Designed miniproteins, single chains, continued (5). Designs and how they scored, part 93

Each design is a single chain, and the fold is of that chain. pLDDT is the mean over its residues in the fold that is shown.

## One batch from the design tools (miniprotein)

Design m19414
Fold by ESMFold2-Fast:
Structure m19414 (fold): chain A 91 residues (1-91)
Amino acid sequence: ETDERLAEKVREAFEKAGVEIKMTDEQLAEFERDVIRAFIEIARAISKLAVEKGKITPEQAEAEYQRILDNIKKEWGITDEELERIVKEIE
């Protein structure tokens, strides 16, 4: 079900752009997960830079990072388990 939902999002984007889809649902789901992982990595990097620049504390950075993860989960319709798996792949 999660793979089907992720594949649908990617498929809709390609269809809207008029691009021929030559990928399986599994390949589309992998692509969507790669995009989500990239967003999480960027969010973590920004939080780390803010701490290094003295703009926020490590505790504030962690709270903001968790808020971003919650927003990604809600916006992309990801389960807690899938989000945890992606985060572990980054760490």
Scores: mean pLDDT 72

Design m19415
Fold by ESMFold2-Fast:
Structure m19415 (fold): chain A 57 residues (1-57)
Amino acid sequence: MLVRALHDLESADPEVLNFRAGELLEVLREVDEEFLEARSLATGRTGLVPKVHVEEV
């Protein structure tokens, strides 16, 4: 499943994936009600993504 970033996210938490608005992320799994684990298609990095900051493509 692909999701798109709604805005830029720059977090000091190393477990949270940093991304830019419009970036496409591949969902690897759902962690809980608030978070996905995803991979950035632009950078290949993986991390936690808050569901409120992305939309399904």
Scores: mean pLDDT 83

Design m19416
Fold by ESMFold2-Fast:
Structure m19416 (fold): chain A 69 residues (1-69)
Amino acid sequence: MIEGVKKALESLKKKGISVQDIAALFASYFYLQGLEEAAEEFRKLAEDPNATIDDVVKAYEKAIELKKK
């Protein structure tokens, strides 16, 4: 499952969507879900010019675990 997410994000990057834009979309999504800690992590990645796909994937896994509680 995690490799599928990484491949989807890499596909978006190849289509010209930046890692920062992807992180900004996830920040908005998790903020609307009430997961403020997850939203803040993605917001930091959206403002980080050195953010990588692996950073976004790790933040996503953490957000999904928080949602289960």
Scores: mean pLDDT 79

Design m19417
Fold by ESMFold2-Fast:
Structure m19417 (fold): chain A 56 residues (1-56)
Amino acid sequence: SLEEAYQAAVEFERARLAGDYKAAIEHAKRVSDIVLKSPDKAAAVEAVQRGVEEAR
């Protein structure tokens, strides 16, 4: 879902900013899977972008 894409992106960026690159890679894989399986990939990418911005 778009909510799952958003939340995974928030977790990715928080892990990246904290220097937890292992967790960041795991969250990045989840983001990729959610986007690739989304029926609306453009909306999923927008949700990811919003999640990254919210984590900053």
Scores: mean pLDDT 84

Design m19418
Fold by ESMFold2-Fast:
Structure m19418 (fold): chain A 66 residues (1-66)
Amino acid sequence: KAKELIEEAEKALLEGDYEKAVELLKKAIELDKNPPAEVYEMLATAYENLGKKEEAEKYKKKASEL
């Protein structure tokens, strides 16, 4: 379920596993085509910590458009 993936992603972010967080959040978006802004905010945070600035900005913009 999308909620379970989001919860696991939050845990991965807290543990500093940004790659795992991105993977789980992308899976959550695949399951829920209308995810809450928090999912995109978490993705932006994970990409920012991975040094992927373009991806981080993309998801920050998506979060603000919701």
Scores: mean pLDDT 82

Design m19419
Fold by ESMFold2-Fast:
Structure m19419 (fold): chain A 61 residues (1-61)
Amino acid sequence: SHMEQALQQANERGDAGMEKAIELGEEILKEQGFSEEEIKNTSNEEKLQALHDANQEKAKA
């Protein structure tokens, strides 16, 4: 259906944005001294939280 196609396209666009955000979150965790093993065991939600927290610190400055 047209709705399923629109949702699929939105998910693909959102997934691309989410993948980039997760990668940025992984870089932030690495800069904070987390090991590669710790980052591997960190959920995508926690990686996004790390990015969000870093962005809040930047906005505060």
Scores: mean pLDDT 70

Design m19421
Fold by ESMFold2-Fast:
Structure m19421 (fold): chain A 86 residues (1-86)
Amino acid sequence: MLYRPGPLLAELLRQAGVTAEEYTPNEILRALLDYIAREKLFAGPENGGLVDLRGTLLGEVFGVDSIDWSDLEGILARIERQVTRL
């Protein structure tokens, strides 16, 4: 399955260093994880998979202040709202 990202997600992916026009869900997940790691958005191990998105472009893309990265189904659902399925 291929996804074409919406404008805000496309800008985030460009900032993450990827510039393709179409992506698999796995490619988007890897790019987002790289972005989160680069920007050091993970809370410490005591906070599990919690990611602080306040003031970030990813927070604007998902429309939330935080996300739990261990909730992969929830993350994929949020990604699907930001893409066109091909």
Scores: mean pLDDT 78

Design m19422
Fold by ESMFold2-Fast:
Structure m19422 (fold): chain A 87 residues (1-87)
Amino acid sequence: SAEQEAVIAALEGMKRVAESLPLSDEQKAEVLAALEEAIRMAREGASAEEIAEWLRKRAEASKDPKVKEFLLEAARAVRLVATRARQ
C-alpha cells in the first residue's frame, strides 16, 4: 500500500540520519536495531499505529536519553507520513 511504502521509506530515511549523527557505536546499534525491526513489522503488514506504538514502547525501555529521543521522533515520523499517505 502507499501507506506501507511511505512508512518503510521514512524508517529507511531515519536509519540514514542515525548513521550520519555523532552517536556512539552503542547508541547507533540500538537505534538501527529498533528501526530495522520496525521496517520488518511494516513489511509483514503491521499498521503505522502499531509500528509507532512499538517504537514508543522501545523508547521508554531505553536507558539512553539520546536513543529514547530519536525513537520517539521516529514514532512521530511514522504517524505523520501515514497520515499524509491517506490524504
Scores: mean pLDDT 87

Design m19423
Fold by ESMFold2-Fast:
Structure m19423 (fold): chain A 107 residues (1-107)
Amino acid sequence: MVEVLGAEAAALTQTLVVQVRVSTAGRYTVRVYDEAGELLGEGTADLEAGEVAYLGAGAPGLAEGRVLRVEVYNEAGELVAGAVVRVGPIAADGRARAEVLERWSRG
């Protein structure tokens, strides 16, 4: 099982950092899409079972109020989890919390 726990936006680097937990160790990929379904960026990391991990993906055009779809893929390329997030107010340091509007897990 894979869970999306949350997300944070870094406006200065145009990056969305997604918090995930996986039950099976392995290589995972996060993909970030806009509301039109365009792929903005992806990030990949090797994750350990049961630990909270952080996956960063590029998100060009990142701004307050923007809605992004997040998809998490396992090593086999299977969609295992996802979320829809809204970028919150961007602070003076360029960081914003992303509000999780919807999340799902498959398997």
Scores: mean pLDDT 84

Design m19424
Fold by ESMFold2-Fast:
Structure m19424 (fold): chain A 98 residues (1-98)
Amino acid sequence: PLEKAVEHFRRAAEHFRKAAELSDNPEAQEYFRKAAEHFTRAAEAAQNGDIEKALAHVSEAMRYAVEARHLANPEAQPYIDEAIRHLGEAARALKEAA
């Protein structure tokens, strides 16, 4: 389950980075980049078996993702939706590993 969580966190980070590239609002770009960074850190924590730390980074990433989503243009929306889907799968995998 942890390997699945790591995979999904990394894919979420990739999709949020793509959302940042497609966003025309500088504030949204910054928030998506911060979300991607925290998902990358969540993947690292999950690899180390630190489920509490992984969940803490997920919480921070979601705060940034929610703010960015409100500012996002339509072109970024599919990547945001894919990132959220991967996040849901990663969260389920972490719960199974705990």
Scores: mean pLDDT 83

Design m19425
Fold by ESMFold2-Fast:
Structure m19425 (fold): chain A 56 residues (1-56)
Amino acid sequence: SEDEKIEELVEKVLSGEITPEEALLEAEKLGLDVDRLLRRIIEALSAGGPADEAAS
């Protein structure tokens, strides 16, 4: 499903495997909702995700 693919991209960004802009480009190539992916990335980072908490 689209949601599953979006979640995978979000996790790759949080793990540092890809950048947010790379995730957005991949979403566009896959025909996913880029705005939805962007919101999920922002929400994850705003919630103090594992990578951000470790860096802080």
Scores: mean pLDDT 75

Design m19426
Fold by ESMFold2-Fast:
Structure m19426 (fold): chain A 68 residues (1-68)
Amino acid sequence: GAKSQLEALKAALSSNPNLSASLVGDTTLVVTNKGNITSFIGHTLEIMGSYPNLSASLSGDTLVVTAR
């Protein structure tokens, strides 16, 4: 389900020390950049391509991912 995709995405992003990913409840994942903005955007969007039941919106240097 969408919740399990959020947990899988969090695990995938947590393998990169330049990213921080935090679950908020069961429906939202907040991804923050710990260093390089260019790498953050490209890398996060590439990984999200594997999770089609998730939607994302960008706010500054923070990406908010929601389950549908």
Scores: mean pLDDT 72

Design m19427
Fold by ESMFold2-Fast:
Structure m19427 (fold): chain A 77 residues (1-77)
Amino acid sequence: SPEEEVRKLAEEAGVELTDDQIRFIARVVEETGAPIARVIAGLLHGEGKLTDEQLNRFLARLDAGEDPVEALREAVA
C-alpha cells in the first residue's frame, strides 16, 4: 500500500513519522505522483525540521541520481 511504502522509506532513512503524517504523505504521493522521499522532505521542511539548505542539498542529490533513501538520510543528519 502507499502507506506501507512511505513507512518503509521513512524507517530506512531514519525519519520518525506519526501515523497521521504517513497517511497524509501517502495521499499526496497518490494524488500528485511525486516521489515519496520528496514529499517527506517537503513535510519536514514545512514543519521546520529541515532547513532551506538541507532541502536544497536533498533536491540536488536527487537530481544527481542518488538513491532517495540515502539522499533523505543525509538531509536529516
Scores: mean pLDDT 86

Design m19428
Fold by ESMFold2-Fast:
Structure m19428 (fold): chain A 86 residues (1-86)
Amino acid sequence: MELLERARELAEEVLEESDDPVLLQAARQILEAVEALEKGDLLTAEIHLGMARISYSVAVMIGADPELLEKLREAIRLVEEALKAM
């Protein structure tokens, strides 16, 4: 529960602080994964988490804002940890 709430908070902060379409896409994918886990839909959560990782990797390659990248990286880690605990 706490892990998903923190992941949501971090993803929402990225949505509020960024206009970068790749960062926004990664944050939206994290929020979709969090929602799926809250509903017990592990498969949907894993798919969205995978998409978030891809968007994050692209954002790193194009030199996106390092502070926002750190927030996305931590949010992805928290969702991964929550998924493993279920």
Scores: mean pLDDT 87

Design m19429
Fold by ESMFold2-Fast:
Structure m19429 (fold): chain A 80 residues (1-80)
Amino acid sequence: EKEKIEEAIERAKKLAEELARKVAETEAEELAKEYGLSLEEVEELLRKGAERAKEMARKAAEEKGYKGAEEVAKFLEEQL
């Protein structure tokens, strides 16, 4: 059923949007201090978050054969 797939894809997009919003609002230096990480390490963690979201969206689309999977993956990557 396409409705469930569309809902899952939309949730993946919102997750990417929320993450992008948090990145814009978060001070990189403060985040690095809180987690005891370098600025580069913080950037890598943010990228891994985007990659995980893309993988989840791709798997959901793959199981149901939804052809929008690649487009959603690009959207998630672009937001981060």
Scores: mean pLDDT 57

Design m19430
Fold by ESMFold2-Fast:
Structure m19430 (fold): chain A 127 residues (1-127)
Amino acid sequence: KETIREALLKKLQELAEKAEALARSLEAEAARVADDPEVQRLLELAANQAYAMASIARGAATKIQADPENAAKFAKEAVELIQEHMKRAEEYFEKAREYLSPETIELFKETKKLLEEVAELAKKLAE
């Protein structure tokens, strides 16, 4: 469990950093489409979801470090909440997809993959 917890903490930090990078990239895309208010709003909403994911991942890492005996509980709660924010982000992202750079699309894929890795580690920690 110790080794799994250490791996989970590292992946939660990586997820937070990647989600924040995605949020900043989406904000930059929103600035580029200022002439299309509907698309700009979709990108701003997607960025807000990505910032929420980053905040939840960092908060979970902090809670796990402060109270490692409850790590499985904190990880499960964080994963469930981040997954809901990811679903919302994906809805906004798909509607705005044609306006997105390849770099932003890649950041989204990387963030989704890191969330899957965090979810798998959280599941193993609960075993």
Scores: mean pLDDT 90

Design m19431
Fold by ESMFold2-Fast:
Structure m19431 (fold): chain A 68 residues (1-68)
Amino acid sequence: MRPERLSPEEAERLVEEYIKKIKEAVKNGDKSTAASLLVAAYIVLAMSDLPEEKRREYLEKIKKEFEK
């Protein structure tokens, strides 16, 4: 028995929401909140049934927003 995984659609929506929150936290200089949101986004991707291509794309977007 495995934990229920997020559907691709739900995972994409959640990840995009986290990316927006990371961008706002970085803009506000709140690096600790941005780091927590980054970890949460990685967990969502790990629990998702997203294709490898999409997962790679979102990982890259998360990194770019956090590095700003």
Scores: mean pLDDT 77

Design m19432
Fold by ESMFold2-Fast:
Structure m19432 (fold): chain A 60 residues (1-60)
Amino acid sequence: MLSEAAKEAQERAYELAKEAGASEEDARKNGIGAGQIADSGMPAEVAAELGRWGGEEAAK
């Protein structure tokens, strides 16, 4: 499946998106996206922040 860094980014982005007000489905999708970005070589912390931003946009 995903690398450890990608899993960490996925979980963190999901949590941050939910805190930002995204729905369960949107938060889950943002988490998966962040995990894929981390898997492509981006640091997990940066990928998670991108997921949070996407969750905030989805919540509006």
Scores: mean pLDDT 74

Design m19433
Fold by ESMFold2-Fast:
Parts: structure tokens; sequence; C-alpha cells
Structure m19433 (fold): chain A 76 residues (1-76)
């Protein structure tokens, strides 16, 4: 289901955030954690049948993930 896919995405983002924190890239880790939180909110919205809200939250999570990737590129 969409909700299950979003929860798996959130788990992956959280794991990435932990690794970034270990590397000392704290700002990217924070953005990755926020993206994970938004993905979990999107999963909840999808489970409730609010697909429009799920899509908005997912797009916001994707924007934060891109910002985190840019910070990682600058740090490495």
Amino acid sequence: SLAEALLRGADRAEEIAKKLEELGIEEAAELARRAAELAREAARAAAEGDLEKAEELLREAERLAREAAELVHEAL
C-alpha cells in the first residue's frame, strides 16, 4: 500500500540521518529526520484516505531530502 511504502521510506530516511549525524553533518541529519517525520505524516494521511494531503507532505519531504543531499555534497 502507499502508506506502507511511505513508512519504509521514513525508516530509510531515519537510518540515513543517523549515519549523517555520525559523520558530523548535523544540518543534513536534521533535514533527513524532518523528511522522515513528514513521510510518516504522509503515511497517516494516506491510511486515512487523504491522498491530497499525503501528496503535499511527500513533496515537502522530497524537498528536504534534496536540501540534505546538497549539504552532504558540500561537506564531502
Scores: mean pLDDT 85

Design m19434
Fold by ESMFold2-Fast:
Structure m19434 (fold): chain A 74 residues (1-74)
Amino acid sequence: MKEIEELLQKAKEAAENGDLDTVREYARKIAELAKKYGLENEARALERMADDPTASAEDIVQAVERVYELIKKK
């Protein structure tokens, strides 16, 4: 949980700085952690969004926050 909180914070900071590549990198790391928590469908959706050239940093951060809330309930 704390590891995902740290990655989410770093993703938000990267988005604030306009660093979309770094946002995508942290989103992929969070997707790997989501798989570890049994959230494979949500992890695959986040991976697809991180690889989508039309996805904004804001969209990716929102998807990361959604995954974090699901992990928090476990």
Scores: mean pLDDT 80

Design m19435
Fold by ESMFold2-Fast:
Structure m19435 (fold): chain A 72 residues (1-72)
Amino acid sequence: MEELAKENEEALEEVKRLAEAGDGEGAIELAREAGRRVAEAALKLGEITEEEAERAVEHAVALAEAAVAAAA
């Protein structure tokens, strides 16, 4: 879990870099993939519900969309 969280932090840094570079689609897609990986891992460990997993992915995408909008 902690190792996956660290990988997710690195992915979030890359999402920010892509957003700043004007690659909004790439930033959003990467955020969705990273969010899904973390949510699936937490779901497998029984730490969250399926509904919470879906919300976590949507939240990651929304943050990336906000970062892209702020960079524009």
Scores: mean pLDDT 75

Design m19436
Fold by ESMFold2-Fast:
Structure m19436 (fold): chain A 62 residues (1-62)
Amino acid sequence: MAEELQSMPVLEAAEKLAKALLEQARRAKEEGKPPNLTEEELKELEEFVKEQMKKVKEELKK
């Protein structure tokens, strides 16, 4: 639980990262150019993006 060290730079970085990853994933799919990652790497990236998005959404809801 990182609530004790909550600061704008950390929150902004997490949100920016989540949006950037989401946009990159969408652009890659639209372009049809995979990042040369294995199927497992891509799946792990998707899961990571989901977790980040969920955290950002929870913080925004508060």
Scores: mean pLDDT 63

Design m19437
Fold by ESMFold2-Fast:
Structure m19437 (fold): chain A 89 residues (1-89)
Amino acid sequence: FSEKELRDMFSEADKDGDGTISVGELVTLLIKMIKENPEKFGEVKDSKDPGLIRLVQKAISEFDKDGNGTIDFPEFLTLMTRIIKNSSA
């Protein structure tokens, strides 16, 4: 993903327009992105895929540790970079 593609995805998920997204919005965005980009995340057609579930759980766990109820764009970029690298196996 280019920075512009990630920015467009973030903007679409930012329903409040405040420059941050909630954990729920992040989960929805990650599921959509993984399903639409099988070349980067593997071919996932079902929301019950163990790889998809584990990826989402890992993302949520990392945000819980930050103590923030929301994620800004730089945090989103950092997370996306780690997720993409971890899913390329």
Scores: mean pLDDT 66

Design m19438
Fold by ESMFold2-Fast:
Structure m19438 (fold): chain A 57 residues (1-57)
Amino acid sequence: SNHIPHLEVRAGPAASPADLAPYAAEVGGGAAAEDFERIRAAAESGGATFDRLVAVE
């Protein structure tokens, strides 16, 4: 393609930046998908929400 999508990761206002640190490590660290989903589920159950990959030009 002629544009490169980039990853934009956001959590809901209820999540602290510290809650995103393990998530950031997952996308860069190559940890297992199970750990990734576990972190998301824990944050979501705590009232936070995660935005997915955002593709922009």
Scores: mean pLDDT 46

Design m19439
Fold by ESMFold2-Fast:
Structure m19439 (fold): chain A 61 residues (1-61)
Amino acid sequence: MENVKKGEELLKQGKFDEAIKYYEEALKKDPNNVEARLGLARAYAQKGDLSKAAEAGKGIL
């Protein structure tokens, strides 16, 4: 989905807060979107928020 792709682009640019917003939008439309959950987990991990990263990935692990 476009929101996931935009989030991945922003993540590569180091714009973690903006990437998080796009992944959250993707999850609001499809809560079972595995790619959005993985992207959200990675964005939080790169920000150093390991607890949020673990929570975002919990449905996959």
Scores: mean pLDDT 77

Design m19440
Fold by ESMFold2-Fast:
Structure m19440 (fold): chain A 92 residues (1-92)
Amino acid sequence: LREEAAELYGEAGKALLEGKYEEAAKLFEEAAKLAEKAGDLVLAALAYGGLGVAYEKLGKEEEAKKYYEKAKKLAEEARKAGIKQPKLDLKL
């Protein structure tokens, strides 16, 4: 589940960079659903954020706003649960 969500998130990001916004939206939505099912709040937040970007690029501002708000809520839940990595893990 989590591995599948991460793979779909990667494919969605690639589609977004290629200007395939409708395809990116579908892939981000699937990634978000799988991430939520897997309990990966960080990946779910990232996927919903990407879905918001894809809808914004499609001119669907109300849909984009909805998914940005969902991403923000999930990211805040992840922070409260202490899932955030230590600063050392951000170093390459």
Scores: mean pLDDT 77

Design m19441
Fold by ESMFold2-Fast:
Structure m19441 (fold): chain A 85 residues (1-85)
Amino acid sequence: AREMAERAREEAREAIRLAREALSLGGKSGIPLAIAAAIRASGALFLADLSLRTGDRRMAEEALEDAREALRVAREALEIAKKEK
């Protein structure tokens, strides 16, 4: 549980970083994906922190799934932003 929650925190923070980078590049097509990734990653951070306090394995698993999806979407947003010149 703890390892999953810690991994979720790391991946969610990376997703937020990539989403912010995509937004800073000024590309319009990537903006909705970057926003969606940031929101999902924020939720994953909250669940991961709560899992660490409660020891809830299911919550840690959900946080990790949300963080991984947020990271995937953030990477897509960044690639779109980079291709917009």
Scores: mean pLDDT 81

Design m19442
Fold by ESMFold2-Fast:
Structure m19442 (fold): chain A 76 residues (1-76)
Amino acid sequence: TALEAVRRGLEMAIKALEAGDYEKARESLREALKLAESSPSVPKEVVELIREALKALEEGDVEKAKELAKKALELL
């Protein structure tokens, strides 16, 4: 399901952030965002948190990106 795919993407992103693989983390967050935005079953709050996590990572705030991604995962 779309929810399961977004959940998996967030888990992969968090794991990549913890491993210092920021390129993989960005890719995983971007794919999770695309899936979440295209799926009416994904809560709007989750879409917003993924978007904010990606922005934080692009601004170099790795800790904030990880925290926001974890919050999004908790809401799924």
Scores: mean pLDDT 86

Design m19443
Fold by ESMFold2-Fast:
Structure m19443 (fold): chain A 60 residues (1-60)
Amino acid sequence: MSPETAERAARLAYEDGSKPEDILRSLKNGGASEEALEAARRVLLEMGADPEELERAVRR
């Protein structure tokens, strides 16, 4: 999965009301690379997600 694809997927899921931790978990389970997960995390931060919640999601 490309970083651009993960970024777009994260934006759509967050706009639909999905939790940031669930979005990152779903992308990870879908085979997203660390680079793609980092891109998705940045987008979620820009959209107003809690940095602490995102850090917890990445550690799992």
Scores: mean pLDDT 77

Design m19444
Fold by ESMFold2-Fast:
Structure m19444 (fold): chain A 60 residues (1-60)
Amino acid sequence: MSEKVSRAVAATIGAIGAELEGDYKTAAEWYRKMAEIFEELGDTELAEKYRQKAEELESK
């Protein structure tokens, strides 16, 4: 398993945990991290999806 995929999984867990705590700012930071990782993997569609998710959480 690639290092980048492992980091994406960790970021997903962090994002969900932050949302459960009501910390939308921290959750948005984790989603931005996921977007960065997927961009590095060449998955621009997933990267854009997670960037949009982060923006939505920041607007709360």
Scores: mean pLDDT 78

Design m19445
Fold by ESMFold2-Fast:
Structure m19445 (fold): chain A 89 residues (1-89)
Amino acid sequence: SLIEELERMVKEGKSVEELLDFLVEKGVITQEQKDEILKHYRSLDPVDFTVNAGLLLGVPPEKVLELARKAPDMSKAELLAELVKERLK
């Protein structure tokens, strides 16, 4: 499944850029969403990254906030994967 492949990529240490490329290829996100997330991903801390990416991906605000509280203990790749999982529910 797409989610299983995404989880494998995160475990393999794939970058945020590689995960976003995969998501565009699979039609989960648009090129514009990828470009906007990549524009800021290196400069934002994990909490701000989660909020920014969550809003861009259309994840419900309550789910974005729940993930943002855990964000300091997670990689941006892990955070992106969790946001995508919430969007696909």
Scores: mean pLDDT 86

Design m19446
Fold by ESMFold2-Fast:
Structure m19446 (fold): chain A 76 residues (1-76)
Amino acid sequence: ALSEEEIRELQERARELARRDAKELEEKLGKEEAIKLLKEAIEQYEKQLATETDPARRAVGEAAIEALREEVKRLE
């Protein structure tokens, strides 16, 4: 099983990756297309998270989704 420390590190990594990916989409495609793709990614990740039973994976997934939502708000 993953330790609480390992889960925390994975959550932070997931947030960093979400923010980086959002910035790359904005830079390459512009704000409107980036928002569209990020909203689609959030919807797909929420569907995946709904079927996840592992608490550690849920915590990491929730952190990623929240970071993506904040990036959408930043771009809007």
Scores: mean pLDDT 85

Design m19447
Fold by ESMFold2-Fast:
Structure m19447 (fold): chain A 85 residues (1-85)
Amino acid sequence: SMAARRAAVRERTRAAIAADPAGWAAELRAAAEELEALAPESEDPEALREIARLLREAAEAAAAGDAEAAAELILEALELASALL
């Protein structure tokens, strides 16, 4: 099922974040900054800003050691991004 696939992706993402929280936090913050810079020139600036916000929250969760919350926020950002494509 789609729900089972989502749960599997979330668990793998959580495990990856837990292995390198600082690295993930830095990359997620960089990705959010890139999206914020691109937002004014996009077809949907508000959607890009919302994705960037989710990635910044994921970076904060990862830095705080909450890999589960960070993984969930990343999947929410990816689901929002997929709706734009």
Scores: mean pLDDT 89

Design m19448
Fold by ESMFold2-Fast:
Formats: C-alpha cells, sequence, structure tokens
Structure m19448 (fold): chain A 66 residues (1-66)
C-alpha cells in the first residue's frame, strides 16, 4: 500500500521527506515509486530511524532520475 508506506516515512522525517517523495512520485511510474518506498523504508529501518541517511538516499535517487 503506497499511501501506508508514504505515511510511515513522513512520520519519521516530516515535511522534508514528504517534499522529496512528492518530487520522486512525479518522475516515477506507480510500480517504480512503490519499489522506491519499500527500499526507503528498509534504509530507515536498517539505520535505526536515522532520517539524515533516509534524506541522503532519497536525494541520490532524485539525482539518478535527472
Amino acid sequence: DVEQLEQQLVAAGGVRIQRELEDLRADLSEADYAALLEEALKVLEANDGDTTTLLVYLHQRQLELR
């Protein structure tokens, strides 16, 4: 569930994560976006909820698309 994954990530990182996800969503297919959200959640969990590491991950994904 894309909305549920987004809510979990936004709950951890707030408006900065929300804005980064909105930008990524605009540039990705639904399937690619869902896969990105699942990987982002794994990154967050693997780093004990470190939102800085999550932001770096999302920024790197954004750079690869542009």
Scores: mean pLDDT 81

Design m19449
Fold by ESMFold2-Fast:
Structure m19449 (fold): chain A 108 residues (1-108)
Amino acid sequence: SVSLSPELKELIRKHAEELGILDFWESLSEDELIEWIQIGMLIAYLGEPSPSLQKELTNEELIKALKLALAALRAALELNPGDEERIKLLEKNIKELEETLKKLKEKK
C-alpha cells in the first residue's frame, strides 16, 4: 500500500506520454499503476520476464509495464534526485529498464 503524491503522478503521466503509453496510464487506477510499476521493476531486476509472467502477460503488456516503470523512475529523478548515491541508483535502474525494454522490442 504505497500512495503516490499528485506531483509525482503528474510527472509520471508526462514521461508516460513521451513513451507513447498515455492511454495505458489513463486506463489505470492508482493501485493498478503501482502494480504495473512493480512488475516492470521486477522484470528489469531479473533482466528478463520470468516464465510465469510470460504465460500471464503478452509481450505488449510486458513492454507497457517496463515503460511505466521507466516513466516512474524518470519522474522520481526529475522531482527529487536526492544525493549522489540516490542519483547513481536511479540512473542504474533506468539503464536496466531501457536495456530490458530494447531486448523485448527486438523479440517482436
Scores: mean pLDDT 81

